# Ledger of designs, part 71: designed miniproteins, single chains, continued (5)

Each design is a single chain, and the fold is of that chain. pLDDT is the mean over its residues in the fold that is shown.

## One batch from the design tools (miniprotein)

Design m18460
Fold by ESMFold2-Fast:
Structure m18460 (fold): chain A 96 residues (1-96)
Amino acid sequence: ALERAQEARRQLEEALEEFARALVEGSKNDMSPEEAMRGALELARLVAEGVDPGVVTPLSPEGQEMKRRVRETAERARQEIEEAEAELRRALERAA
């Protein structure tokens, strides 16, 4: 069902925002909150795509666990979206 894909997307967006906030809180830069959040969200998306941002990722155990959670949530979202697409394809075939 499409509802599962929507829920998976919400969970992924929430995980990305949570990770981005942790990156902003860990940074002691004189950057504006908006600029810091924008950069952090970009890094969070790269992590979800499987890219390791290296030294820019928090080295704390908590930061590494958030990185892992984001990747796991992204993989789950991908699986739920694929299932929803298959269900939609079957529904379209029944309509033909």
Scores: mean pLDDT 66

Design m18461
Fold by ESMFold2-Fast:
Structure m18461 (fold): chain A 77 residues (1-77)
Amino acid sequence: AQAIRLQGQMEMARVAVEAGEKIASLIRAGRKDPSKRDQYLEQAREVNFEALKKIKEIRDETERRAKEAEQAAKEAA
């Protein structure tokens, strides 16, 4: 169960880091070219929204797997 939760936390952290890097890059590009700032901000919002959605899916799947593994361990003992 702990290994499943740790793997899920690592996967969520990876998604957050990747999204953060893309968002930071888009915001930086918008600061260098103010004429495209709104375009880059909209792209950054999309990246953030998709990352939050993916993190929620990983969290829910991880908890489901952890509970199934805990139940299986009790039945196998």
Scores: mean pLDDT 81

Design m18462
Fold by ESMFold2-Fast:
Structure m18462 (fold): chain A 52 residues (1-52)
Amino acid sequence: SGRELLLEAVRRGGLRTREWMAQNPDASSREMFSTLADEIDRALAELKAQAE
């Protein structure tokens, strides 16, 4: 379904963000991307909780 494709795209986006952060530990924007990855995880968890 379109929802599953969207969830997979968002999940991959989060994983790619975390991978970039792991490869760039000294980046000044690292904390911002860490917050973004956490927000993605929380949004996915909330969406899953609302799923039937």
Scores: mean pLDDT 75

Design m18463
Fold by ESMFold2-Fast:
Structure m18463 (fold): chain A 64 residues (1-64)
Amino acid sequence: SVEAARQRMLDNMVVSELMIKDRTVTLDDITPEQREATLAKLEAEQPELLSKQIERTVRAHEAG
């Protein structure tokens, strides 16, 4: 589904951001609070990158 693809992309962005500070971080280690805070940070600091990644992922999945 489109939503599953979008969530996977967002999870990967959160892991990448958190790995800058702690390379041992995995998806299973991320709390919902950390995920939300990290996504808010990415939107504030890199809104263009986040928006383009979301749009690209959704569009690619919808187009096939």
Scores: mean pLDDT 77

Design m18464
Fold by ESMFold2-Fast:
Structure m18464 (fold): chain A 80 residues (1-80)
Amino acid sequence: GKEIGLEMGKRALEAGRRGDLDEAVEYLNRGGQSGELPAQIAAGVGMTAIGVSLTVGLPDGEAGEKGGEAAIKAAEGAPE
């Protein structure tokens, strides 16, 4: 459910911080393929993927990382 989606999103962001985009994508795919993620969590995971891609692909990376973290935080703050 929600916690699994957020955990996969966090792991994807951590992999992106290490520069391991393949591992980041794998965690995002695992979250999505569970089939049990609410639309809100799926949106959070998708935004994390964008944040990770920006973090790895951009010279400063910081804006992308903050974007991914903000998406995860927003999903965590939502009602269950």
Scores: mean pLDDT 57

Design m18465
Fold by ESMFold2-Fast:
Structure m18465 (fold): chain A 88 residues (1-88)
Amino acid sequence: MKEEIEKIKEEAIKAIEEGDEEAAIEKVRELFRLGLRAVKEGDEEAVELALEALDEIAKVAKEKGLEKVAFEAEIERGLLLMERAIAE
């Protein structure tokens, strides 16, 4: 899972650098789904990596002026934090 999270993060950043908003949003959503799986599986390290990846993607997207990508990443990160707080 950690390797998969890192790969999707790299793909998202590449899409942002290329200006491909749709591809970047798709990768953000993939990261969110992986983060949710990590929460369900109790993989704390993978959850932290997914949260860090979403934060980094939001920052890179803001720097490139891709506000929709930044917004999606920030919202998904907030939802993942909430899911982590609820999980036992």
Scores: mean pLDDT 85

Design m18466
Fold by ESMFold2-Fast:
Structure m18466 (fold): chain A 90 residues (1-90)
Amino acid sequence: MTDEQKKELIEALEEASKIPGISIFVVGNEIVVSYGTEPEAREAAERLAEIARKMPDLIVKEEGNFLTISPDGSPEGEAAMQELKEKFGN
């Protein structure tokens, strides 16, 4: 993952967090995006998923009303996840 791709993902997550019905939090070694049933929140989650799926070294899964972003097991993916956790973790 390039620094530009990492910045694009961070900015996309920050923008998604502003949408009513979207919550972003860290669970273990993953970023989890919870979205409500409102059309705006669902559409924003779908756009975020498309951006995240373009990122190398990361795995994106949709489970119910959750979007999960995980490292792919590479050192590069682990490094990217650490930075994401620093931005969106407690």
Scores: mean pLDDT 80

Design m18467
Fold by ESMFold2-Fast:
Parts: sequence; C-alpha cells; structure tokens
Structure m18467 (fold): chain A 78 residues (1-78)
Amino acid sequence: MTPEETLKRIEEAVRQHRDDLDAAIEAIREVLKYGGATKASDQVIADVLNYLAEKAKKEGNTELAEVYERLAQRVRDR
C-alpha cells in the first residue's frame, strides 16, 4: 500500500466521520496502521493532518484544508 493511497483513505475517513471527531481520529489511526505505521499516536495523527491541510491548500481546496486543521487541533487538545 503506497503512502499516496494511505493519505487518500485518511481523506475518505475524515469525510465519513466528520460529525464525530473521536470516530474520525480513530478511523485515521486505523488507516495509518494499514499504511505501515505500527504506532499511530495522537501526535503522529496531528502531524499527518497538518501535512494534508497544506496539500489541500496547494490543490485549491481551502474547505478541506480547514477540516484537516480543525481535526489536528482537536487531536492536540485531546
């Protein structure tokens, strides 16, 4: 499974579970494990979400970038 496929699955998980931030975070953690990250801490999840937010901005999807930034902040808040 490529890193690109892992990131795309994270996007799908965020979209599907946006109404429940805890469920979204858990879905992201599971995707990261399948992508080769055997340890997916809250810090790792936040870092991945910040990376995806910047990528979304570069692709012109500011709405999606805001969603990723909000989730990253929630993970840091615990």
Scores: mean pLDDT 73

Design m18468
Fold by ESMFold2-Fast:
Structure m18468 (fold): chain A 73 residues (1-73)
Amino acid sequence: TPLKELIDAAGLTYAELGEKVGISEATVRRLADRGLFDPRFAPIIAKKTGLYPVTEAVPGEALPRVVGWKPLP
């Protein structure tokens, strides 16, 4: 998914991202596999990559889906 690509580009492990955000590694992995973006990931990914996720709303989901990325303004 585009989210998994962003995490990989950031050089982060799911465990590291989970620790920084306060959620389990398994939860981060499931979100990455589904492409669902927790907004708490944004500052961490931006700091590591200089990239910002492009997201869209998903009906029935609390979290948006990552559809791509762009450089920070």
Scores: mean pLDDT 78

Design m18469
Fold by ESMFold2-Fast:
Structure m18469 (fold): chain A 116 residues (1-116)
Amino acid sequence: DAEIEALKAEAVAKVAEKGSLSEEELLEIERRLAALRLGVREEELRRKAREIQEKYPTEEEMKEKLRELARELLEAERRGDAERVRRAEFELAALRLALLEKYGRERASKLLMSLG
């Protein structure tokens, strides 16, 4: 919580100083937030996101993988399988970062909302 609050404060300070965040700065903040929430290293998320980009080169393939992981997470939660939940959450976070890096914030947001 304190680290997440510090990251949010850092983002606000950067916007105040320079008027906006670049797509690269937004991606770095999103990666740091995901790593903190999941209790993993940023390097692990970066590596997994790269793997996802290589395996799923099209937007439609990434969207299908997103649907697959969302179903996996729901099933794992229903079963009470904490290890399986953690794996699904990690892969979903890495996929979100892959979408942000490849397609930018606006398009990634639209793809993520398509699951609702």
Scores: mean pLDDT 80

Design m18470
Fold by ESMFold2-Fast:
Structure m18470 (fold): chain A 82 residues (1-82)
Amino acid sequence: MAELIRLAGEITRLAREQLSPEAAEEVGRLADEAVRAASAGDAETAKRLLDEILRLMEEQGADTSRARELAERMKELAEELA
């Protein structure tokens, strides 16, 4: 659980460094929703939200290499909780 929150925080930090404040806030909202879905055992919703984060970051021209690694780890944790 603590690791999911930490990983979501790292993704949100990367978004703040690379995106507009409005886009970074949306990434943070989606990341928080992904943590809640994973915590509730809804791995499918968590994975969908993480994919949406990566898509949004890529559409805004961000380097998603690190965000993809973090999202993949969150997906693994979500599956373990389901």
Scores: mean pLDDT 85

Design m18471
Fold by ESMFold2-Fast:
Structure m18471 (fold): chain A 94 residues (1-94)
Amino acid sequence: SEIEALLARLLADPAAAPFREPETDPAFLEAIENPVSLSMIEARVASGEITTLDQAVNLIRQMVAQALIYNEPGSPLREAAERLLALVDEFLAS
């Protein structure tokens, strides 16, 4: 499926590493409501909760937005999040 192809492309990139599993930092969990991780998106695709590419893209964009809110410009985590967003945009342009 296109959703699985997108997730596979993101997960193959080193930038995905900080976003693979749910965040465990208590400060992040206090600051960010409804944290999104790639594993959460994979689980929702597998369960049939996410059935469209748009639903998957929206959750990935939410995950990126959370990283951009929490992390300062130029930080490695923010740069990783921006790289994932660029990969999504590249995939959608294909």
Scores: mean pLDDT 85

Design m18472
Fold by ESMFold2-Fast:
Structure m18472 (fold): chain A 78 residues (1-78)
Amino acid sequence: SERLAELRERAERAWAAFAEAVKAGAPAEELRALGEETLAALRELVALLVELGLLSPEEAEAALARARAVIDAAIAAA
């Protein structure tokens, strides 16, 4: 699926941008903006994975909760 490849690439790029910002010591407001972009991209990706039967709704919720926890911890440490 072309859409799956596109959403996966968007999620990977958003996550990489967030990780680089954390590594660079970006301020909390920048990390919040990048974190929200990352969560939005991941939400679209896991929604499609659930639709395609590649991921359960429970697995999708768990994956998003883990991502949110990582993002929240990084913002709190900034």
Scores: mean pLDDT 88

Design m18473
Fold by ESMFold2-Fast:
Structure m18473 (fold): chain A 79 residues (1-79)
Amino acid sequence: MYLVESDLFGKIILEKKGDKYVVKEFIEYTENSGIKLPIGTEMEKEEVIGTPAGKEKVLVFNYKGKKYYIRKEDIIEEL
């Protein structure tokens, strides 16, 4: 499992299920978060071009018709 912190949604736990990462629980929401991710939201690893760091692997998810990404620096630790 992975602890992830983002200004988008606060702190969550992700569990790896096959090729996907699934929101297992919420630890906390931040005052800057506007997104309430449902438990069971699926995220996939993608390699993206055009990030500030160039080519990198990110976790990608959809929320209310918008595509978002979690960068490597947003992953606090592996649990």
Scores: mean pLDDT 69

Design m18474
Fold by ESMFold2-Fast:
Structure m18474 (fold): chain A 55 residues (1-55)
Amino acid sequence: MLDEKAKEKINAMRALLDLKVDGKYDADAKLAIKALQRLNNLEVDGVPDEKLTEA
């Protein structure tokens, strides 16, 4: 579902937040996605999309 670039950004954010980096789309991944969305002034819905990859 996620492209490689989006996965790398999510895993990097998970590591920065001291969350487990396991590549699964779970609660920790959603927290990382929401953190990335907030950081890039995107809508915080926890859903990875092309805008998240570009940011």
Scores: mean pLDDT 69

Design m18475
Fold by ESMFold2-Fast:
Structure m18475 (fold): chain A 95 residues (1-95)
Amino acid sequence: MLSTGDKQTLVGLMRLRRDGLLWYMKENNYPEEAIQRLREVFDLAIDGIRNSDIDLLQEAVERFRELAREYPDLRDELDLIVKRLQSIIDYLKSL
């Protein structure tokens, strides 16, 4: 299980990344459906971190990978997020 301090730090980082990507998508006239999907996947990842829920984190990883395939311009940033979430999953599985 992640400590309360680790959860707060990781949630803060995810919120910062979410807000930056949502701003970028809006400025570059991405479809509202794509913007909403990204928001929902970040919320799923944040819930997974808060609850130390491996299943939610795995679902978030898969959904981020889907978005990276559909929107190649976002791929590099989404791949970094996936890598961070995968590290959290691997840590939780090692407990």
Scores: mean pLDDT 87

Design m18476
Fold by ESMFold2-Fast:
Structure m18476 (fold): chain A 77 residues (1-77)
Amino acid sequence: SELEEDEKKMEELIEKLEEEGIIEKKEAREIYNKVKNGEPVDIEKVLDLIEAMALLEGVITEEQVKEARKRFEEQLK
């Protein structure tokens, strides 16, 4: 039940991201589902989703999101 509530909260967040024009619900859901199923995902799309989520939730500033993204990109090299 808790897992089901977490999935619903994630779906609601995805819908909010689309409403704010940050990312399309379809794309965000596909990324989420692939991650949940352990399938390979496009890392750039994952970074975009993380950035969008951080900005929407107000957990991280835009500057911190840019730094986190840059650091993550460096790890891919």
Scores: mean pLDDT 62

Design m18477
Fold by ESMFold2-Fast:
Structure m18477 (fold): chain A 65 residues (1-65)
Amino acid sequence: SENEELELALLAAKQLAMLEAIARGEQVLSVEAEALSKEKVKVTVTTSSGTIERVYDTSELLKLM
């Protein structure tokens, strides 16, 4: 269902953003994801050096699963 796809996209977004922060050499302190719409997901990663925000397309995230 669309709701299940959105939950998978939120999970994928958190994982992708966290891996990006780690690849940049940042210590991840927290990761939050929220749906801006059915088509867009926002992820906020708090690190030891600051905050990283990313916006992903839900459809593109689902292709990674």
Scores: mean pLDDT 83

Design m18478
Fold by ESMFold2-Fast:
Structure m18478 (fold): chain A 58 residues (1-58)
Amino acid sequence: TEYAEKAAKYGGEGVGKAALESLKSGDPGGGYTGAWGARQAGKEEGARYALKAAEIAK
C-alpha cells in the first residue's frame, strides 16, 4: 500500500519492507519494529508511515 511506499521513502528501504510485510501478513509486528528502527535513526516521518501500515494490517 501507499503507507509502505512512504515508509520506504522517508524511513529507508528496510523500514518500507517491514511495513509491507505487516500489510501482506496481517501481523503488525513488522511495522512496529520498522517504526522503532526509523525513530532510533531520527527518521520520524518514516516511523509514522510504518506505524500507520501496522495499524491497518489485518
Scores: mean pLDDT 77

Design m18479
Fold by ESMFold2-Fast:
Structure m18479 (fold): chain A 67 residues (1-67)
Amino acid sequence: SRAEAEEILRRYSKFENVEELVEAYKTVAPDLGFNEAQARSFLDIALDPSTPEEDKEILLEEMKKLL
């Protein structure tokens, strides 16, 4: 759910919601070779309820390192 996704973001990042994180990604994405669609795809996978919790933590940590 959105509330669960936002709780994960608060736990592993400084961002309160998905859109705030997407906007931050859009700012750095050109320097990383990512486009907006790729940034959103990573977030969709990391926050999907079917993605294992361990994998979510790894993906969010990797995304956090890029910001």
Scores: mean pLDDT 61

Design m18480
Fold by ESMFold2-Fast:
Structure m18480 (fold): chain A 80 residues (1-80)
Amino acid sequence: DEEKLKKIEERVESTEEFLKKNPEAIPVIYEGLKSFLEENTLSSEELREELEKLIEALEKKDIEAAVEHLRKLLLLLAKQ
């Protein structure tokens, strides 16, 4: 669905812009996602893998890698 893909791209772009303007939010988001993954068992291996890669990118403060894994995560969620 091209419309869903467009909305995902818009969300990814807005998230990238937010993180670039508010780098102090990165450690808070990192800790939140890390805690979520530790407390929750994801049934989808692909969702778990992309979430783990997103967390790793945020730890490294690699915004470009973080938004790429966010894009993949949102695409996987849209299929369900």
Scores: mean pLDDT 81

Design m18481
Fold by ESMFold2-Fast:
Structure m18481 (fold): chain A 100 residues (1-100)
Amino acid sequence: SEKEKAKKIIDEVMKNPKAEFLKTPLDPAEFPELTRFVSLEEIKKRIDAGEIKSLEELKNEIDRMFSQLELHYPEDSPLYKAARELKEFVDKLIEKYEKE
């Protein structure tokens, strides 16, 4: 099912070392520029609650997360580079599950 595929995808994303800084909610006092930021743990909880029901919905939530990071961090920063690499991993993983 789409929900089971979404669970497998988020679990694999969370295992990636590049995802470490995105796993838990960010402190708004440290990251005031990242408004409406949703952590990977929050995305996983929303999948479990049935609020994210499709791979399209999962992709939209993850794309929003990366867009927020890329908007607020310089291209030469370690955070931007880690986010970019993780996004490529996620995009390939979603494509793999969409073709199953």
Scores: mean pLDDT 76

Design m18482
Fold by ESMFold2-Fast:
Structure m18482 (fold): chain A 70 residues (1-70)
Amino acid sequence: SELEEYAEKILELLKKDPENFEEMAKVLLEARERLGPSAGGRILKILKEKGVSDETLEKIEKAAIRLLLK
């Protein structure tokens, strides 16, 4: 699934730099542009199922909102 491929990219970013939420958010927004407006929420759900904390997911969402407001 392309959604799982985007989730894997975010997981790789978390391993390299766990506090670089802006780069993770960029991947989330790329998925949204390619797969539609619900893709971000679905990727965040996949990340939660893979063990990413709610705190980390909230920080990624906040970074994505900040990027969308630019």
Scores: mean pLDDT 86

Design m18483
Fold by ESMFold2-Fast:
Structure m18483 (fold): chain A 74 residues (1-74)
Amino acid sequence: MIPKEWLEGLTPEQQKFVEDLYKAGYINEGNLPHVAEFLKNTDLSHLKKAGPKGLTTIPGIDEEKAKKIYEEFL
């Protein structure tokens, strides 16, 4: 289970997105705080419009992983 403190300041949709990525194995405990911090500055509707390249700004997410995340969750 993701520590609640790492999801503080995120919307319910952003929290679900982080949980879905963690369950799918795209993120781990080492990069999860960085993902949460990124999402505090970027809403999911903006991320959907930006496309896969928007996700590559997250530490630990390369272009191939970003494309898979976008196709599965966005």
Scores: mean pLDDT 74

Design m18484
Fold by ESMFold2-Fast:
Structure m18484 (fold): chain A 74 residues (1-74)
Amino acid sequence: SSLERLAKLQEKEEAILELLKKEGIKTEEDLLKLISKITGRKDLLDIYKNNLKNVNKEDLLYLMNVVEEFYLKI
């Protein structure tokens, strides 16, 4: 049900917030480094910086997949 999905998302949100606090995340660069560490993806910061002016569709799909992988690993 939608309520069960919301409860599960809330548990994940609390886990993410605790992780961010524990790791002292204060900047976008800190967050990208944490995601890189957890997912094993070493190129996230470079991909992010390269897409600030001109967004590449393949890079967007890759970043979306990496965020999903990050959620699964927490």
Scores: mean pLDDT 76

Design m18485
Fold by ESMFold2-Fast:
Structure m18485 (fold): chain A 72 residues (1-72)
Amino acid sequence: VRELVDKVLEAVLRGDMKEAEEAIRRLVELVSDSQLAALVTGVAIEASSQGKSEQALELIRMADRALEARRA
């Protein structure tokens, strides 16, 4: 789980949103909805602090879509 979270952060910081999406998809299979929300929020805060606010916002939207797909 930590390894996937680190991968999401690194991908977001590099602007590789495809890699971030793949890592989010794997995290959704391993963690609860509340855990995913907490982890994604942490990554988004860190990315925003490094000037990647637009990528951080896109990451949050990706996570929301992944959770919605799981509920459908």
Scores: mean pLDDT 79

Design m18486
Fold by ESMFold2-Fast:
Structure m18486 (fold): chain A 71 residues (1-71)
Amino acid sequence: SAAEEERRRRALEAVLAVEASKKTGVVDEATERARRDLAALPEELIEEARAELAAQQQAIANQSTPDAPAE
């Protein structure tokens, strides 16, 4: 359903934002909003989003040269 797809998209966006924040160590208003969204979303959607992100990162790593993490 459209509502289910919308929640799935929000879960993916929230997971991406939180993971980006973990890499930089910076917590912005957008990151805080993402964390709150994750807390409100069903765990199964969050797990699905994390799995999708992991697969996407692996595909990118295989195609791009990995860089040192930002300070």
Scores: mean pLDDT 72

Design m18487
Fold by ESMFold2-Fast:
Structure m18487 (fold): chain A 61 residues (1-61)
Amino acid sequence: MSTLERLARLDALLEEGLRAGLSREEMVDRLVAAGLLSRESAERYVEASLALAEEERKKAE
């Protein structure tokens, strides 16, 4: 598996989780269960992605 393919899968899982209304903890658990990242890395990735989404939302408002 390439690094680029792994990143695309991470983004897809985060998008699906957000659309389903999953919590941060549930999204982290999904990434860990998929074997894409360690728990520590998954927590950082989800946190960073949510922070970026919040900044984009504030720009739109």
Scores: mean pLDDT 75

Design m18488
Fold by ESMFold2-Fast:
Structure m18488 (fold): chain A 69 residues (1-69)
Amino acid sequence: EERERALRLLREAVDYMVEAAKISPEFAKKAVEHYRKAREAFQRGDLDAAERHVNEAKKIVEEAKKKLE
């Protein structure tokens, strides 16, 4: 279901953006950039591009968490 996929991706994008902001300004900037690209993809109906950018934001957050351990 396209609507369910869009809702899931939006929720994940927001969560990763918030998580990155708690970690560091540098990682927050990178995650926010991918969040913005995901939002632009949503606006044009490109869910595949949106999902790719959400996944990139996730990788950034995971790398940031590992470096702060």
Scores: mean pLDDT 74

Design m18489
Fold by ESMFold2-Fast:
Structure m18489 (fold): chain A 80 residues (1-80)
Amino acid sequence: GKIVVKTKDATYIIETENGLAVKVDVENAKTKDAEEAAKLLNELIKKEGPINAELLKLVLEKYSSKELKKGLKASLQILE
C-alpha cells in the first residue's frame, strides 16, 4: 500500500506492507533536510526492520524536516 503525508517542508510517500512502512520516498522537498530525513528513515528501516506505518505518519506530521533529521541521526548513532 501507500500513505501520502503532506507537510510544510515536503510530501512524504510511505510504501507499506501489512501496515508496516518498508520504504519512504520524498516529493516536492523544499529543503535538503527533508531529503536527508527520508534517507535516514530508510537506513533505520534497513537496520531495525519495517516501522508501524501509522506511527511513522504521525511522526512525519508532527516534526519539521530539520527536527526529523536531528532525531533520526541521533537514533542511528545509538543503534551503532
Scores: mean pLDDT 84

Design m18490
Fold by ESMFold2-Fast:
Structure m18490 (fold): chain A 88 residues (1-88)
Amino acid sequence: KLDEIIEIAPDSFTSLVLKAVKAALAGDDEKAEEYIRLAAEKAKEEGFDPEEAVKNAIEEVQKAVPEVTPEVAEKLKEMAEKAAKELE
């Protein structure tokens, strides 16, 4: 059921992750952190591991968007770890 919810509304969760990536690429780390926090909160509300869900989404975006360097991806994953810890 919870996996189905993420797939049914990929635009909400995925959109938040994509907005975070876009903000990070633009150098707006504060906005990137806010979007990552919202994405993690969304995943937790739906009963998923927020850290794992957000990190997996970042890896998929990195695969599709060459501009997302390993350094940018690691920064976003660090934001995801921090957000998940604050939610637990």
Scores: mean pLDDT 76

Design m18491
Fold by ESMFold2-Fast:
Structure m18491 (fold): chain A 84 residues (1-84)
Amino acid sequence: SEELEKKTREAIKEVEKHPAVESAVGFGDTGLTIVEDEEGHRVGVETKGPSLLVRAKPGATREQLEEVARYAAELADKAFKEVQ
C-alpha cells in the first residue's frame, strides 16, 4: 500500500528527531524493530506493522537503546493501524 509506505516514511522522520537517533530506515516486515549502536549492541521490540532499523548515536546507553526501540516500534505500529 502506497499509504502505508507514506506513513512509514513519516514514522521514520519522527524517529530521526529523537536526540539519541543517528538514522532510521525501513527494514521490511521482519516482526521486529531493531535499534543498534556503533559497538553492535542491539535491542529488538516486536512490531505488528513495518519493521524499522534504527542506528543510535555514539555514546547511547542501553536504557536509551531500549527507549528508542519502544518509541520506534510504537510509531511503526501507529502507521500500520492508521491504514487498517
Scores: mean pLDDT 81

Design m18492
Fold by ESMFold2-Fast:
Structure m18492 (fold): chain A 118 residues (1-118)
Amino acid sequence: SPLAARVEEIFREHTERVEAVFREAAARLSPEQQAALDEVRDTTLRMQRQLTRHFLRRLPSLSPEEFLALYQQAFAQLLQEVRSRLREAGIPEEVIEEIVRRLQEVNEETLARLAEAL
């Protein structure tokens, strides 16, 4: 459907922005810390792909309000998981706070785009 194609495009652009956040953060880290950050990035992108497929499958069955609420809950949970994994990976706290802040901004912008599309 046209709506499903638009939602898929929004999630694709979300993924590109998430990749940019990790890439920019990596520039300030040691090679060992960059390798650890890359593992967290790969895990984050795998989890986001699973969520995107889940949302696309449920799109025909959910109201706009239900879809947006599910998005907010799922991506807030993912953000906390990412914070925990970055801390476990030994990423400096200053860099963790910057990554989490930027990912939250990306999530909020994606929410606004989904609200407009639905």
Scores: mean pLDDT 90

Design m18493
Fold by ESMFold2-Fast:
Structure m18493 (fold): chain A 90 residues (1-90)
Amino acid sequence: DGREAAELAAEHGELGARSGLEGNASGATAGAIGAIGSGLHGRLGPGSEEEAEAAERAGEYGAKAAVYGLKGDEEKAKKGAEEARKAAEE
């Protein structure tokens, strides 16, 4: 459902951010793609509008976290991962 997709998007974003900050560009890229894909799946899948919005936001923040991790911006990577997790929990 959309909530599971949102949680998966946040998880991918968190892993992407961590991989990027550790200098693992392939891991960060996979995390960003996973966050976007899970967010899109939740947005387009069956469920409520609230679940779809949560998945979309989790995917967006998760992808941003991974990108900031790749750039070495620890503060923004951490913030993006936290926002993705919050979106998944709401």
Scores: mean pLDDT 81

Design m18494
Fold by ESMFold2-Fast:
Structure m18494 (fold): chain A 79 residues (1-79)
Amino acid sequence: MITLTPEEQARIDRLVDEALRKLEERGLLPPYATPEQVRNALRTYVAYRFAGDEAGYESIKQALTPEQQAVLDELLAAE
C-alpha cells in the first residue's frame, strides 16, 4: 500500500492527465480499454515509481506497453 500526501496525489493526477493526453495524441491508447481504465493503470505506475516499489511496479507492468511507459518516464524526468 502506497501512502501519498495530498500534494503528491495532485502531482500524480496532473502527470497522469498529461500522459493520457499525450498518449491519445500519439495514438497509443488501447482501443479495448476505457480512458478511465487507462488513467487508473497510469496512476498506479506513477505511484509505484514515486515510492520506489519495484515489486509493486512489476505487478502492473503488463497494464502498460513499453511506449506508454516511455511517455510516463519522459514526463517524470522533466520534473
Scores: mean pLDDT 69

